# Designed miniproteins, single chains, continued (2), part 6

Each design is a single chain, and the fold is of that chain. pLDDT is the mean over its residues in the fold that is shown.

## One batch from the design tools (miniprotein)

Design m4189
Fold by ESMFold2-Fast:
Structure m4189 (fold): chain A 62 residues (1-62)
Amino acid sequence: MPIDEKEVTLSLFRMGVSVILGSEEPKEKKIKEIEELGRKAIEQGLPEEEVEEIVKEAKEKI
């Protein structure tokens, strides 16, 4: 059972992005929240490249 903290953090990050995308908030607020969530994920030790990719995809879906 992989219980690595990084995998948990990555899963929470992806879930957070999904919640923001599914919210009724304005596009500008969604973009800000996704960017902030990405920065926090990097601070928690997730790879910058992977986080930036997820943030880019999320912004395109807004």
Scores: mean pLDDT 79

Design m4190
Fold by ESMFold2-Fast:
Structure m4190 (fold): chain A 89 residues (1-89)
Amino acid sequence: SPEEAEVDREVDEYRETLRLFAESLKAAGKTLEQIKEALIDYARLDLRRAGVTDEEIEEFIKKLKSAKSVEEMIDVLTEFYRELLRRRA
């Protein structure tokens, strides 16, 4: 549907933004842990602005912290962002 195509586009743009952000931090010499912390900070701000509850944010942050790589964290973030877009529709 046109709605799902728009969601897919927004999710792809969000994923690319996160990848570029992580790559810029890596190029600046940030450690894996510093990059993960930056993504968590970004997620907290973004989820707060989206009206997600503290309880749901903390549960989601647990999932982010369990990720084995920056790429896995980005995948987890983009899938949750897809869910938030669907809640808005």
Scores: mean pLDDT 83

Design m4191
Fold by ESMFold2-Fast:
Structure m4191 (fold): chain A 100 residues (1-100)
Amino acid sequence: MEEAEELEREGRYEEAAELYEKAAEEYEKEGDLVSAALAYAKAAVAAAKAGDLERAKELLKRAIELFNKASETASPEEVARFVGLVLRAIGEMLDQELKA
């Protein structure tokens, strides 16, 4: 995930979204649904910043579905991080729509 964070700092949001999505897919394969949901939410934020609103919506939907399935195992810190990422993704999507 550090490589995806570096791509975000460089403004390479499309590539960052790809790396976060790949990380999320690996967490799903390992059965870590909370980490997968967090990674999909980060991918949604990056996709929204790239202006890919359809991808951002799909990634955010997947993140919410996975988090709802695994929420009982999530720590309070993981819940707070997930809510923060969801709000950030929604904010970025709204910013892109308002600028169009």
Scores: mean pLDDT 83

Design m4192
Fold by ESMFold2-Fast:
Structure m4192 (fold): chain A 59 residues (1-59)
Amino acid sequence: SEEIRRLLEEGRVDEAVELARRLVGESGARFIRSLVEAGWSPETVARAFEGLLQHKEAA
């Protein structure tokens, strides 16, 4: 998501986590925080989250 990428690029990790929680729930929040803590780039984290959203919608 463009929003997630922008927030992470600006160092607004807590806001990105809250947005993920609103879109996917607690699993989305944990997913974003785990990837950021592992040192992945904002672009990579945003793309991975996009995949998570698609899997949730397909289920």
Scores: mean pLDDT 79

Design m4193
Fold by ESMFold2-Fast:
Structure m4193 (fold): chain A 58 residues (1-58)
Amino acid sequence: AAELKATAQQLLAKAEQYRKKAEELRKRGDYLSAEIEEGMAALLEGVAAWLLKKAEAL
């Protein structure tokens, strides 16, 4: 249980970094790369949510 919560928190931290990178790319006019980085953040957030639900079951 604790390991799943720890992993989820690490994924959320990485997602935050991807969102910051996306903001920087968008400011440079690199909208395609920004969208990809935002997509990666959303994916990691989804996996983290799934891990948190699994941690509650264990």
Scores: mean pLDDT 83

Design m4194
Fold by ESMFold2-Fast:
Structure m4194 (fold): chain A 82 residues (1-82)
Amino acid sequence: MLETASDEARKIAEEVVEKYRPEIEKAVKNGDTDALNRIAVRAMREAVEKAEKTLTPQEVDDAVAYTAELLGKIIEEVKKKL
C-alpha cells in the first residue's frame, strides 16, 4: 500500500508540473521571478488538492515535496536551453 501510494504521489507531481511547463518556460524566458513564484504556489496547491482525494496526510506531504523537486528541475532545464 505505502509503495503504491508513493507512486501515486509522484504521478500527481509529474502530471501537475507538466501541466504548468508552458507557463514555466514563458516565465523563465521573460526573467519573471514573480510569475515563477505564482506558478509554484498554484502547482503546489493543485498537487495537495489531487493528493488529498486519495492519499494520507503523509503521502500528501510527499506529493508536495515531489512537486517542488520537479518544478526546480524543469526551471533549471529551461534555463540551460536558453
Scores: mean pLDDT 79

Design m4195
Fold by ESMFold2-Fast:
Structure m4195 (fold): chain A 59 residues (1-59)
Amino acid sequence: SKEELERLLAEIERLAAETDNPVVLSGLRDAKDLYEAGKATPETLRRIIEAVREALAKL
């Protein structure tokens, strides 16, 4: 649903606000691009969140 996509996107934005990590910032850009293009799915955004969290865990 659009509501679920907005919640997942907001989570990525929150994670990006805490760091200048290039992987995290790239993930946010990809998520926004997919959402604006109408190509975002919960699966795709969750995979981006997973990659972002893994990048943050290495810091």
Scores: mean pLDDT 81

Design m4196
Fold by ESMFold2-Fast:
Structure m4196 (fold): chain A 70 residues (1-70)
Amino acid sequence: MTDEETIERLREKLKEKYGAEVPREALEKVLEDAKELKKQGRYDLSEPVLNADLEEFERILREEVAKVRA
């Protein structure tokens, strides 16, 4: 799965689940953050299961929102 394919699938799933359009740039940032976790030996992100990727991205997004509020 390429980054482009992952972004497209996540965008469609987020639209389906939340009924909202997420900017592509925001999804690219979330994907980059997830890749950084993988580089740290967190290879659980290597699974091509879109549901697992979506859950991980949701976690990272919540952490970023918390940082902005701090």
Scores: mean pLDDT 60

Design m4197
Fold by ESMFold2-Fast:
Structure m4197 (fold): chain A 55 residues (1-55)
Amino acid sequence: SAEEQEADKEALKGYALDLREAGLPWEKVKEVIRNLGELLGLPEEAIEEVLKELE
């Protein structure tokens, strides 16, 4: 559902910020987030929106 998709996007954003805080390179953060988003069943567009908002 749209509500579940938004919740998953927020979870990915939080995780990406935690990975950046931990000192991971941005390229590695993108790889992790794309893989997790795919596992969550998010469409590629939604995953890329998360990454774009964090640039």
Scores: mean pLDDT 83

Design m4198
Fold by ESMFold2-Fast:
Structure m4198 (fold): chain A 96 residues (1-96)
Amino acid sequence: PLPDPRLARATLLWAGGVIAEKAKDYEEAAKYYAEAAELLRDLDPKLAAELYAKAAEAAIKAGDYEKAVEYAERALALDPENEEAKEALEEAKKKL
């Protein structure tokens, strides 16, 4: 099969998330990580879960606890053992 174009786009979105996070633009970082995760959900569910967990952590830093819960729950739906997602979900719920 040909390389899936979603992989290239997800890589660029993930890189955008990292750059935004280093710039402390946490709202933008959360969006980039979540979009990358959505593209990878069917292709690599474990990596998608890791990216949703990063989106949840970025959303917490942005003060968007409702989105942080949503992203953490999406991560756990794909990988119930994702420790970062479990921690993000607990932290976000405490701040609601």
Scores: mean pLDDT 87

Design m4199
Fold by ESMFold2-Fast:
Structure m4199 (fold): chain A 83 residues (1-83)
Amino acid sequence: MEKEKEAQELFKKGVDYIEQKKYEEAAKEFEKALELVEDPLIYAYLGYAYYKLGKKEKAKEYYKKALELDPNNLAARNGLTLL
């Protein structure tokens, strides 16, 4: 429970950084969250942060990881079409 709560708070921080267009800071918070939980939604957001940073190969890797965990993850599917 505490681990999932910490991951959720880190995910919220990452999303807040995305809204501020602070993509490097967002990626760091999402990476910390993924150390605690393996969540396809967080992988998709991490892929988006790396895409915005111009790191297209890393973005592709994380979108693929999201789809390995959830093949119906729309954020990851849409992210791959933008690469």
Scores: mean pLDDT 86

Design m4200
Fold by ESMFold2-Fast:
Structure m4200 (fold): chain A 79 residues (1-79)
Amino acid sequence: MEEELQKEIDAASYLVAAVVFLIAAKRDYERGNLDEAKEGFEKAIEYAQKAIELAKDNPDLRSAAEGILKEAQELLEKV
């Protein structure tokens, strides 16, 4: 039970990190900082994938992480 809670906490932490990198990368993209934007989108993808792996038993966290992953991938293709 506590081990399951720890996995959810870790998944949520990676999801938060993915969101932070996505927001930062969008800002860099809007400012024309394409190299920084690319790095930020790649990090958002990495952390979102980690959140998905840890959130296998939590559909809501997994769905949120999959949404961030998809958005980061779509934006990375524009850079």
Scores: mean pLDDT 85

Design m4201
Fold by ESMFold2-Fast:
Structure m4201 (fold): chain A 77 residues (1-77)
Amino acid sequence: MEAVELGEKGMEAFNAGKYEEAIELFRKAAEIALKNKDYMLAARSLDGVARAYEKLGKLEEAAKLRAEAEALAAKAK
């Protein structure tokens, strides 16, 4: 379960204030989740990227990623 582990490491980086590292880890988790058609995990991972962008003051980028995450979550039935 590499995608889940990457998501957990992303949260650890986020909580440590390492927002750029968190973004990289969450993006990798989302890529693996999408490849496996795990749309819920992909959506959660992209929400993690959005939260890290908010901490970096990139509010427009964060809003775009949240919309993308919502679209993926809608596919997870």
Scores: mean pLDDT 84

Design m4202
Fold by ESMFold2-Fast:
Structure m4202 (fold): chain A 92 residues (1-92)
Amino acid sequence: MEKSPLLKKAEELLKKAEEYYRKAQQAYDQGDLDSARKYLDKAQEYLDKAMELLSKLSEKDKEALELEIRLAMLQIGIAVLKLAIDREEKKK
C-alpha cells in the first residue's frame, strides 16, 4: 500500500537538500557568496540525513536505488558549487 516510512522520510530529506542546493546556486549567481555557502551547508546537512536513513534499509528496491542515484548526483553538484565558491573567495 505505502512505501517504507524510512524511504519516504529519506525522499523528503533529499527534496529539502535539493531545494537548498537550488537556493545556493541562485545566491552564487547573484554574487552572494555568503548566502550560497550557508545554503550549501544546509543542503549537505539534509543530504547526510537522507543517506543515513537509506543505510538502514536491508533491501534496496528500484525506488531506493533511484534515491541513491539522486543523492550521488546532488553530492557531485554540491562539490562543484563549493569549489566555485572557494575559487571566487580566493580571488580576493
Scores: mean pLDDT 80

Design m4203
Fold by ESMFold2-Fast:
Structure m4203 (fold): chain A 62 residues (1-62)
Amino acid sequence: MEEVKEELKRLMEESSERVRAGDLEGARELARRAQELYDEFKKRYGEEKGKELWEEVERELA
C-alpha cells in the first residue's frame, strides 16, 4: 500500500517538473502512468480505498 502511494507521489512530482521544464509530452505520459496505477489500485482494493489513497497523496503533495 505505501509503495503505491510513494510511486504515485513520485510520478506526480516528476510530471510537475516536466511541465515547468516545458516537456508537456513527458508530463502527460507520467500523468497517464499515475492514472493507470491509481485505476489498478481501485480495481484491486475498491473505490473507498482508492479515495483514501488519493486523499493521502494530495495531502502529502500539498
Scores: mean pLDDT 79

Design m4204
Fold by ESMFold2-Fast:
Structure m4204 (fold): chain A 96 residues (1-96)
Amino acid sequence: SRKELLEKELAENPDDVEAQIRLAFEYLREGKYDEAIKWAEKALEKDPNNADAWTILGLAYYKKGEKERALEYFEKALKIDPNNIFAKRLYEKVKK
């Protein structure tokens, strides 16, 4: 239901970065990592300094088994926003 609402919002406003990030996160929660990557990358096309979008990319690649790529994306997110709790927690978990 949340995903369907976000898809409707994006049909009316395709460049809504916050809606793109929320939709990417919903795809992550469903285990649809390629769709999560697609929407996070769309958000980064509009806002390349969005720490949450970089963090979603990192988590999606980690879930696909690409640990080193995930760490690079988490480091990118933390360079943009060192106080991003989402990126910091995932970086600490994944680097082990």
Scores: mean pLDDT 88

Design m4206
Fold by ESMFold2-Fast:
Structure m4206 (fold): chain A 63 residues (1-63)
Amino acid sequence: MAAAEAAVAAARAGDTAAAGAGGHDLKQSGIVSPEAADALVAAAQSGDAAAATERAEKMRGTV
């Protein structure tokens, strides 16, 4: 998933806003579970780049 890969790259770079946007996009597309997308958005909104990266990597690994 290009969107999941972009979210991982953004989170690793510390761009939590871009990672959160990627999570919202994935949730809207229905490609990942709403729970996984919500977890990524929550981590990004809290500014926790490490948690956002972990959540994005999990979504990337399942597609």
Scores: mean pLDDT 70

Design m4207
Fold by ESMFold2-Fast:
Structure m4207 (fold): chain A 66 residues (1-66)
Amino acid sequence: MSKEELLKKAEEYDKKGDEALAQGNYREAFINYAKAASYYLEAGDMDKWRESAQKFAEALAKARAA
């Protein structure tokens, strides 16, 4: 995939994670954030990777508490 396609996929999964988090679906949220982080890492966007990785960790912690 091109870098542009990787970033677009990362943004789509990041938004899906945000939507799942808003619904209280913490497991769905961390899965989507993990996918977003993976695509950002592959695209070389370290700032967005770090942001998505942090969201993943927070959603995972909430899933464990639920």
Scores: mean pLDDT 86

Design m4208
Fold by ESMFold2-Fast:
Structure m4208 (fold): chain A 68 residues (1-68)
Amino acid sequence: MKKIKIIGGDGKEYTFDSLEEAIKYVEEEARKFAEKLGLTPEQIERLVEAARDIAKSLYEKQLEQEKK
């Protein structure tokens, strides 16, 4: 399977062997980032959900595009 790379909030690159692991990482980082911004609990939940969905869509497309 193709590895997925994510750039964290610290600018550091992380590599994951599965889409599921990459999505979980993005979810956790989005939550921490939102908390640092002082967002409301509702905004934090929305951001985490959006980040998860965006990451899932983006990485699934990445895997599909590289099928060429």
Scores: mean pLDDT 73

Design m4209
Fold by ESMFold2-Fast:
Structure m4209 (fold): chain A 95 residues (1-95)
Amino acid sequence: SIDDYINNVDQQFNQNQNKIRQEVDRWVQQGRSQDQVRARTQGMVDSNYIRIRVDMMRNVPDSYRSIISDYIDNRYVQMQNDMMSYTDSVVRQSQ
């Protein structure tokens, strides 16, 4: 069903957000600058978005592609906002 694909998208984004948070914590602990951590965070967000989109578009039936594509794009925007907010928070707390 379409809900199975939505659930798969949510699972992938949630797993990737957890990995990004762990990497952000590590980069800040290593003493990387805010600009360096922000750039690396954006790179991970973008790479994960591209991977998820490619995987889902290969596996989703044609009838669901537009809906799932739009859902992925919306989740990408949310992940950017959440991960950048998290990065800025962790950097602030390290000062």
Scores: mean pLDDT 90

Design m4210
Fold by ESMFold2-Fast:
Structure m4210 (fold): chain A 89 residues (1-89)
Amino acid sequence: KEEKIKKVYEALKEFTKQEISLESVKELFEKLGIPEEKREDFFKLIAEHTGTVGKGLLETLEGLKKKDDKHLEELAELIVEKFGEDIKV
């Protein structure tokens, strides 16, 4: 569990340091092992956590750049709780 949380946290932190595009989003999903059929649920979780419910995918993910380390760690824990079986370490 802790190892998966660390992996997701580091992936999110790295993702927020780069330009957010459809390509970088695809790379994030591939890195975390999240299948396409769970993409909508993943997006919804991030939107709820970033306060961007009702916004588009790219706007929601851009919101992650404004979050501090604690907030990203909390989001990583939620991601592992919902998608932990898909996340490879």
Scores: mean pLDDT 73

Design m4211
Fold by ESMFold2-Fast:
Structure m4211 (fold): chain A 85 residues (1-85)
Amino acid sequence: VSRELILRAIGLILRAIGGILDVELDKTIPEEDREKAIELLKEAIRLAMEVLTRDLSDEEARRLLEEAERLIDEAEKIVREARKK
């Protein structure tokens, strides 16, 4: 896996961890939305961690990171919609 993909994986992990902390600390988010967002963020961390821990091709790493980013985007959408008035 290329250095650029490793750094991207680390960036996505940090973004997902930040999202989990944001959701866990926000008491205004409904429990169902919190659970769903955290589940998506945890799955994104799992996929990005595979890029860091497995001997993957750059193509395989890119696919995992694209899916991880999609999951983070979906979690952020859930949180944003839950916070809308």
Scores: mean pLDDT 86

Design m4212
Fold by ESMFold2-Fast:
Structure m4212 (fold): chain A 57 residues (1-57)
Amino acid sequence: PAFPAVTPEEKASSTLRLQRLLLEYIAKSKDPQAAIQKLVDEPETLLNKLLREASKP
């Protein structure tokens, strides 16, 4: 295509990467309950931050 389209495979890969990062974030937290609560309260902001971090080499 003239521009890249997000394929289902790419979406699945990104979702798995995000899930792994979320689990690591919770596991590394001093308070896993507070980390989960933050994900519930600000899911978009935290997910975007994790996505940006996942994009770094």
Scores: mean pLDDT 66

Design m4213
Fold by ESMFold2-Fast:
Structure m4213 (fold): chain A 82 residues (1-82)
Amino acid sequence: SEAEELYKEGEKAFKAGDYEKAGELYEKAAILMMERGEPYEKVAEIFEKASEAYEKAGDKEKAEEFKKAAESYRATAKAEKE
């Protein structure tokens, strides 16, 4: 799928040290997964990867943004199980 392809491209960029590109690719993958109705836990995991990539890129604002997004999605996942 497009989301899975973006995720794999993000992993390749991250391994190559292109952290800003990796963050952008993980962000796009998470958004598409969300649009597909993927589990909140999976979306949270990808947002966590985007946050890590942006932190390594020196983009502290985006890193914090996606860290908060991941925390929000994990909280929603827990609420759905109650």
Scores: mean pLDDT 84

Design m4214
Fold by ESMFold2-Fast:
Structure m4214 (fold): chain A 60 residues (1-60)
Amino acid sequence: SMAEEEIERMEEVGERLGRRIAEKAGLPEEEIEREAELGRELGRKFGETVVEVDEEAAAK
């Protein structure tokens, strides 16, 4: 579904952002991977929230 595609996209964006921020901060590779994973989870939560808001807007 479109909703699943948006969530997956947000997961990917979050992972990339977390990784790049950690790299710029000069963190070791182990911490870079941990930050990328955290970013992916935050991206998922953001995507889920966007879907929720869209469903509320559609109900109006």
Scores: mean pLDDT 83

Design m4215
Fold by ESMFold2-Fast:
Structure m4215 (fold): chain A 75 residues (1-75)
Amino acid sequence: MEELEKFLEKLEKSRKLGRDILDHMRAVAERELPKADEAGRLTLEALIHIFSPEGGAEQARRADELLLKALELTR
């Protein structure tokens, strides 16, 4: 949670460097989603939330939940 929030703070500072970059990264994650295994899909879904134009605590929370599920699958 804390690590993800810190990562999102860095993303927030770089938002002025390009919504286009964040939109591109989200599109890459969406494109790779059907090729991934279950843990990979959860991780990519988390990245889609992180790169969401809405941003913020709710997106961070959803991403964290997905990452925790992915971690549980990998043990």
Scores: mean pLDDT 71

Design m4216
Fold by ESMFold2-Fast:
Parts: C-alpha cells; sequence; structure tokens
Structure m4216 (fold): chain A 55 residues (1-55)
C-alpha cells in the first residue's frame, strides 16, 4: 500500500476511536513516517494505531 493509504487508514482509525483531540495528537506523534514506510500495508498501520490507542 502507498504511504498516503496508510496515513488515511490511520486517520480513520483515530477518528473512529472516540479519543479526545489531545489523545489523537499524542497517538499521531508516535506514528512516524519511517514506521509507516516499514509497515507492509494499511491493515498493519491500523493494527499499530489500535495498539497505541489501547494503552
Amino acid sequence: ASLDEKRAAVADALRESGLSADEKARVATRITPEKLEAMADAAAAVAYTEALISK
């Protein structure tokens, strides 16, 4: 998947999470472009985002 597809999937997961704006910003800061580039696909990016949300 493209980097943009991974970013879109992460943004959707954050939007649907019900987190506050501050919590979304904190999670987004942990999702670096380098980490997204290393992921296999959008599903992997979503799984990583959800793991961060669950903490």
Scores: mean pLDDT 78

Design m4217
Fold by ESMFold2-Fast:
Structure m4217 (fold): chain A 65 residues (1-65)
Amino acid sequence: NKAQKAFETLKQIVLEHPEWSSKRRLVETAYRLGHSDVEETINYLRLYGLANPEKHEELTQLLTK
């Protein structure tokens, strides 16, 4: 399952960054939006990297229309 794999990857990143606990909702929403395009969502996460707090805003803006 691509969606399940994406979610597990996002969960793992959030666990490594406790400060992202409140932003977990955004991360989960991003993968849900990627249900019809999961691979694209994963690619965006890799490009911007949730591990880099500065990039999370750009990622959110890209996935939010």
Scores: mean pLDDT 51

Design m4218
Fold by ESMFold2-Fast:
Structure m4218 (fold): chain A 60 residues (1-60)
Amino acid sequence: TEEVKRYLVEELGLSEEEAEKLAELLTKDGSKAGARLITQHGVSAEKAEEVVKLAEKLGL
C-alpha cells in the first residue's frame, strides 16, 4: 500500500490525499481503480494497467 502511494505521487503526480484514496480502492477493486485512473486522472490505459499490477505484487 505505501509503495503504491509513493508510485502514484512520484510517477503520476497525484497529491498525497488522491494517492491515499486510489491506493485504498486498489486494495478493494483493482480493475475499478484502473478505470478511475484513466477517467479521473487522465492516465493512459497502459499506465493504469501497470499501477494495478504493481498493487497486486505489493499486496503481500
Scores: mean pLDDT 75

Design m4219
Fold by ESMFold2-Fast:
Structure m4219 (fold): chain A 55 residues (1-55)
Amino acid sequence: KREEARELYKKAREALKQGNVDEAIKLFEESKRLAKEAGDNAMAQALEREIERLK
């Protein structure tokens, strides 16, 4: 799950490079969910801030 959260984070960043903000938000949300499931609260909080910035 932690590795999957990182992979989704990378995909979200790639979506941002392409200008696909809505897709990036979805990928960051999924990454945040997996980070929480893995017990990585610091990563989950960082992802929440990124999502709020993109809204």
Scores: mean pLDDT 79

Design m4220
Fold by ESMFold2-Fast:
Structure m4220 (fold): chain A 68 residues (1-68)
Amino acid sequence: ASEEEIEELREQLKRMEEALKKLDLPEDVRNKVQELLEEARKAIEEGDVEKAKELLDEASNLLVRGAL
């Protein structure tokens, strides 16, 4: 993975963490999103771009569905 691609994933992670703080979510949903974001952070640090994207997509879907 390129350094530029890794930085973009880090920025996406920051945006998701910010969204999690602003949204009033059920505790179970919030905990699952936090776990996914922690796993995504680890994947980013390992340079596993594909895994990081999958984890961020899953977290994003839970944030959207949890807010609905």
Scores: mean pLDDT 79

Design m4221
Fold by ESMFold2-Fast:
Structure m4221 (fold): chain A 65 residues (1-65)
Amino acid sequence: TDITNLNTQYNKYTTMTNSSNKHSEEFKKRGDTDNADQHNIGAKSLQKQSDTLKSQMDNLSDLSS
């Protein structure tokens, strides 16, 4: 069940990353570079969390074999 929980969290973080990237692009189109940069930084942080969760899922999958 741990893999299922990690996969749920991974999907949540990837969704949040996509949302933050979309907001960053919207602010860039408006010329609001400060808000665009903040959302871009947020997206990078969320992507790092997603990458960590994927590594944990991969590790658990290897152990289950």
Scores: mean pLDDT 81

Design m4222
Fold by ESMFold2-Fast:
Structure m4222 (fold): chain A 100 residues (1-100)
Amino acid sequence: SVEESVETVRRVVRRLTERALEIVPEEERERVREALERLEEALVAVESTGTVEGQLKATSALFAALAYLQDLEFGEISAEEFVERLEELAEELREAAEEL
């Protein structure tokens, strides 16, 4: 159901947030939290369309966010680049939700 999908998204993003905040410098924590909150909002918007395309886009975006977290953990990207990637992902999801 849409409700179950939304609850799953919120749970996954909460865990992503907790892990990211353990990794990033204290001065970056607010920006990272805000970027992940925007991503959660965009993911919920796409899931709330109730479409198969929306569900696939949300799933793909969650996998991308997990890959970005891994890059952050391994020092492949900075906290700033992590935020930029999350913001781009959230914008793409918001645009998709308007079309669905």
Scores: mean pLDDT 88

Design m4223
Fold by ESMFold2-Fast:
Structure m4223 (fold): chain A 90 residues (1-90)
Amino acid sequence: MAEFLERLAKEADELADRTGVPHLREAAQHLYEAAKALKEGDVETAIEHLRRALDHLSRAGDELKDAPLDTQVEIATLEIAAAVALVSLR
């Protein structure tokens, strides 16, 4: 799980670099913190960071409504992946 969240964080960071949307950078930061918490055995803290990451990904999706379809699909995929991770920890 932790390595999976680190991959999602990297994808969010790369998307933030391409789009300039601050919410994608915030989502990436929370995904990195969730991965770190899991490595330390702190599932509760990981869940809190995953919820914050999902909130930021949702806001990024709203800001990028008029972006090219490939960018919209990348954000939706990140949201689904983060949501699946959150459910898997409960």
Scores: mean pLDDT 87

Design m4224
Fold by ESMFold2-Fast:
Structure m4224 (fold): chain A 60 residues (1-60)
Amino acid sequence: MPKELAEREEYVREAMRRLMEERGLSIEEALDLVVANAEKLAAAKSVEEMYEIMREAYEA
């Protein structure tokens, strides 16, 4: 988990869990998306925004 997301770890974990469940991603694949999008995720205000950022990145 990136340091800038430590205070939001619960929200990030929920977004990861949703994406993993819905898309069948491994924990490693979900973590790669978190690391690659850490700045956007740090700016997100809700689990829904975090999920959408990760989903869009995965689908790109």
Scores: mean pLDDT 77

Design m4225
Fold by ESMFold2-Fast:
Structure m4225 (fold): chain A 55 residues (1-55)
Amino acid sequence: MDDHKKYLQSKGFSDSSIDVILSGVKKGFKLDDLVKAVKKNNGNSVKAMSDLNKK
């Protein structure tokens, strides 16, 4: 569990972004896809999740 948080922190994500990404993984999204979506949206995990749900 801590390993996922540390990994995402090493990528420069905030704690709130990490929580959203991990929630997305539990819903069946791939971690890599979630990370790419957050990067595409300049680190905004809310916009990233909206993009993933829209597609």
Scores: mean pLDDT 73

Design m4226
Fold by ESMFold2-Fast:
Order: sequence, then C-alpha cells, then structure tokens
Structure m4226 (fold): chain A 80 residues (1-80)
Amino acid sequence: SMMRERQRKLLEEARRLLKKVEEGIKDPSVSKEEIVKLLSEADRVLTEYLLLSSVNDDQEGLKEAQELGERLAELSEKFE
C-alpha cells in the first residue's frame, strides 16, 4: 500500500532527524538555530506519522510515535 510505504518513510525520517539532533547537541560547531530547525522538522514528521498511524489503526505505529515524541520532548527541554 502507498499509505503504508509513506508511513514507513516518515518513521525512518523521524528517527534520522532525532539522531541528527542528538549528534548536533554534542557538536559545538552546530548552531542553536540549526538544532531548533531539526527539532521543528522532527516534530512535523512525527505529527504526520502519528496521524497516518491513527488513520491506519496501527497500534504499533501509535506506540512508536509516542516513544519518539517523548524522546523529542526530552531533547527540546535541553533548549529551554
């Protein structure tokens, strides 16, 4: 299904963006503006993944979205 492929790509993108945020926080050459942009992109992608998981009645997807959302919240708290 094209919707299931979209859902999978969103999950992969969300994980990639969160990893970039984690690596960026540890890298003094990465600006706060760049980190905030990555956090905003991760939030947008995760929101789309959550909505698509809900539409597909995908309980595993909803759980993964919750876990990634908690990780995103923890990372964003490091920037106030």
Scores: mean pLDDT 85

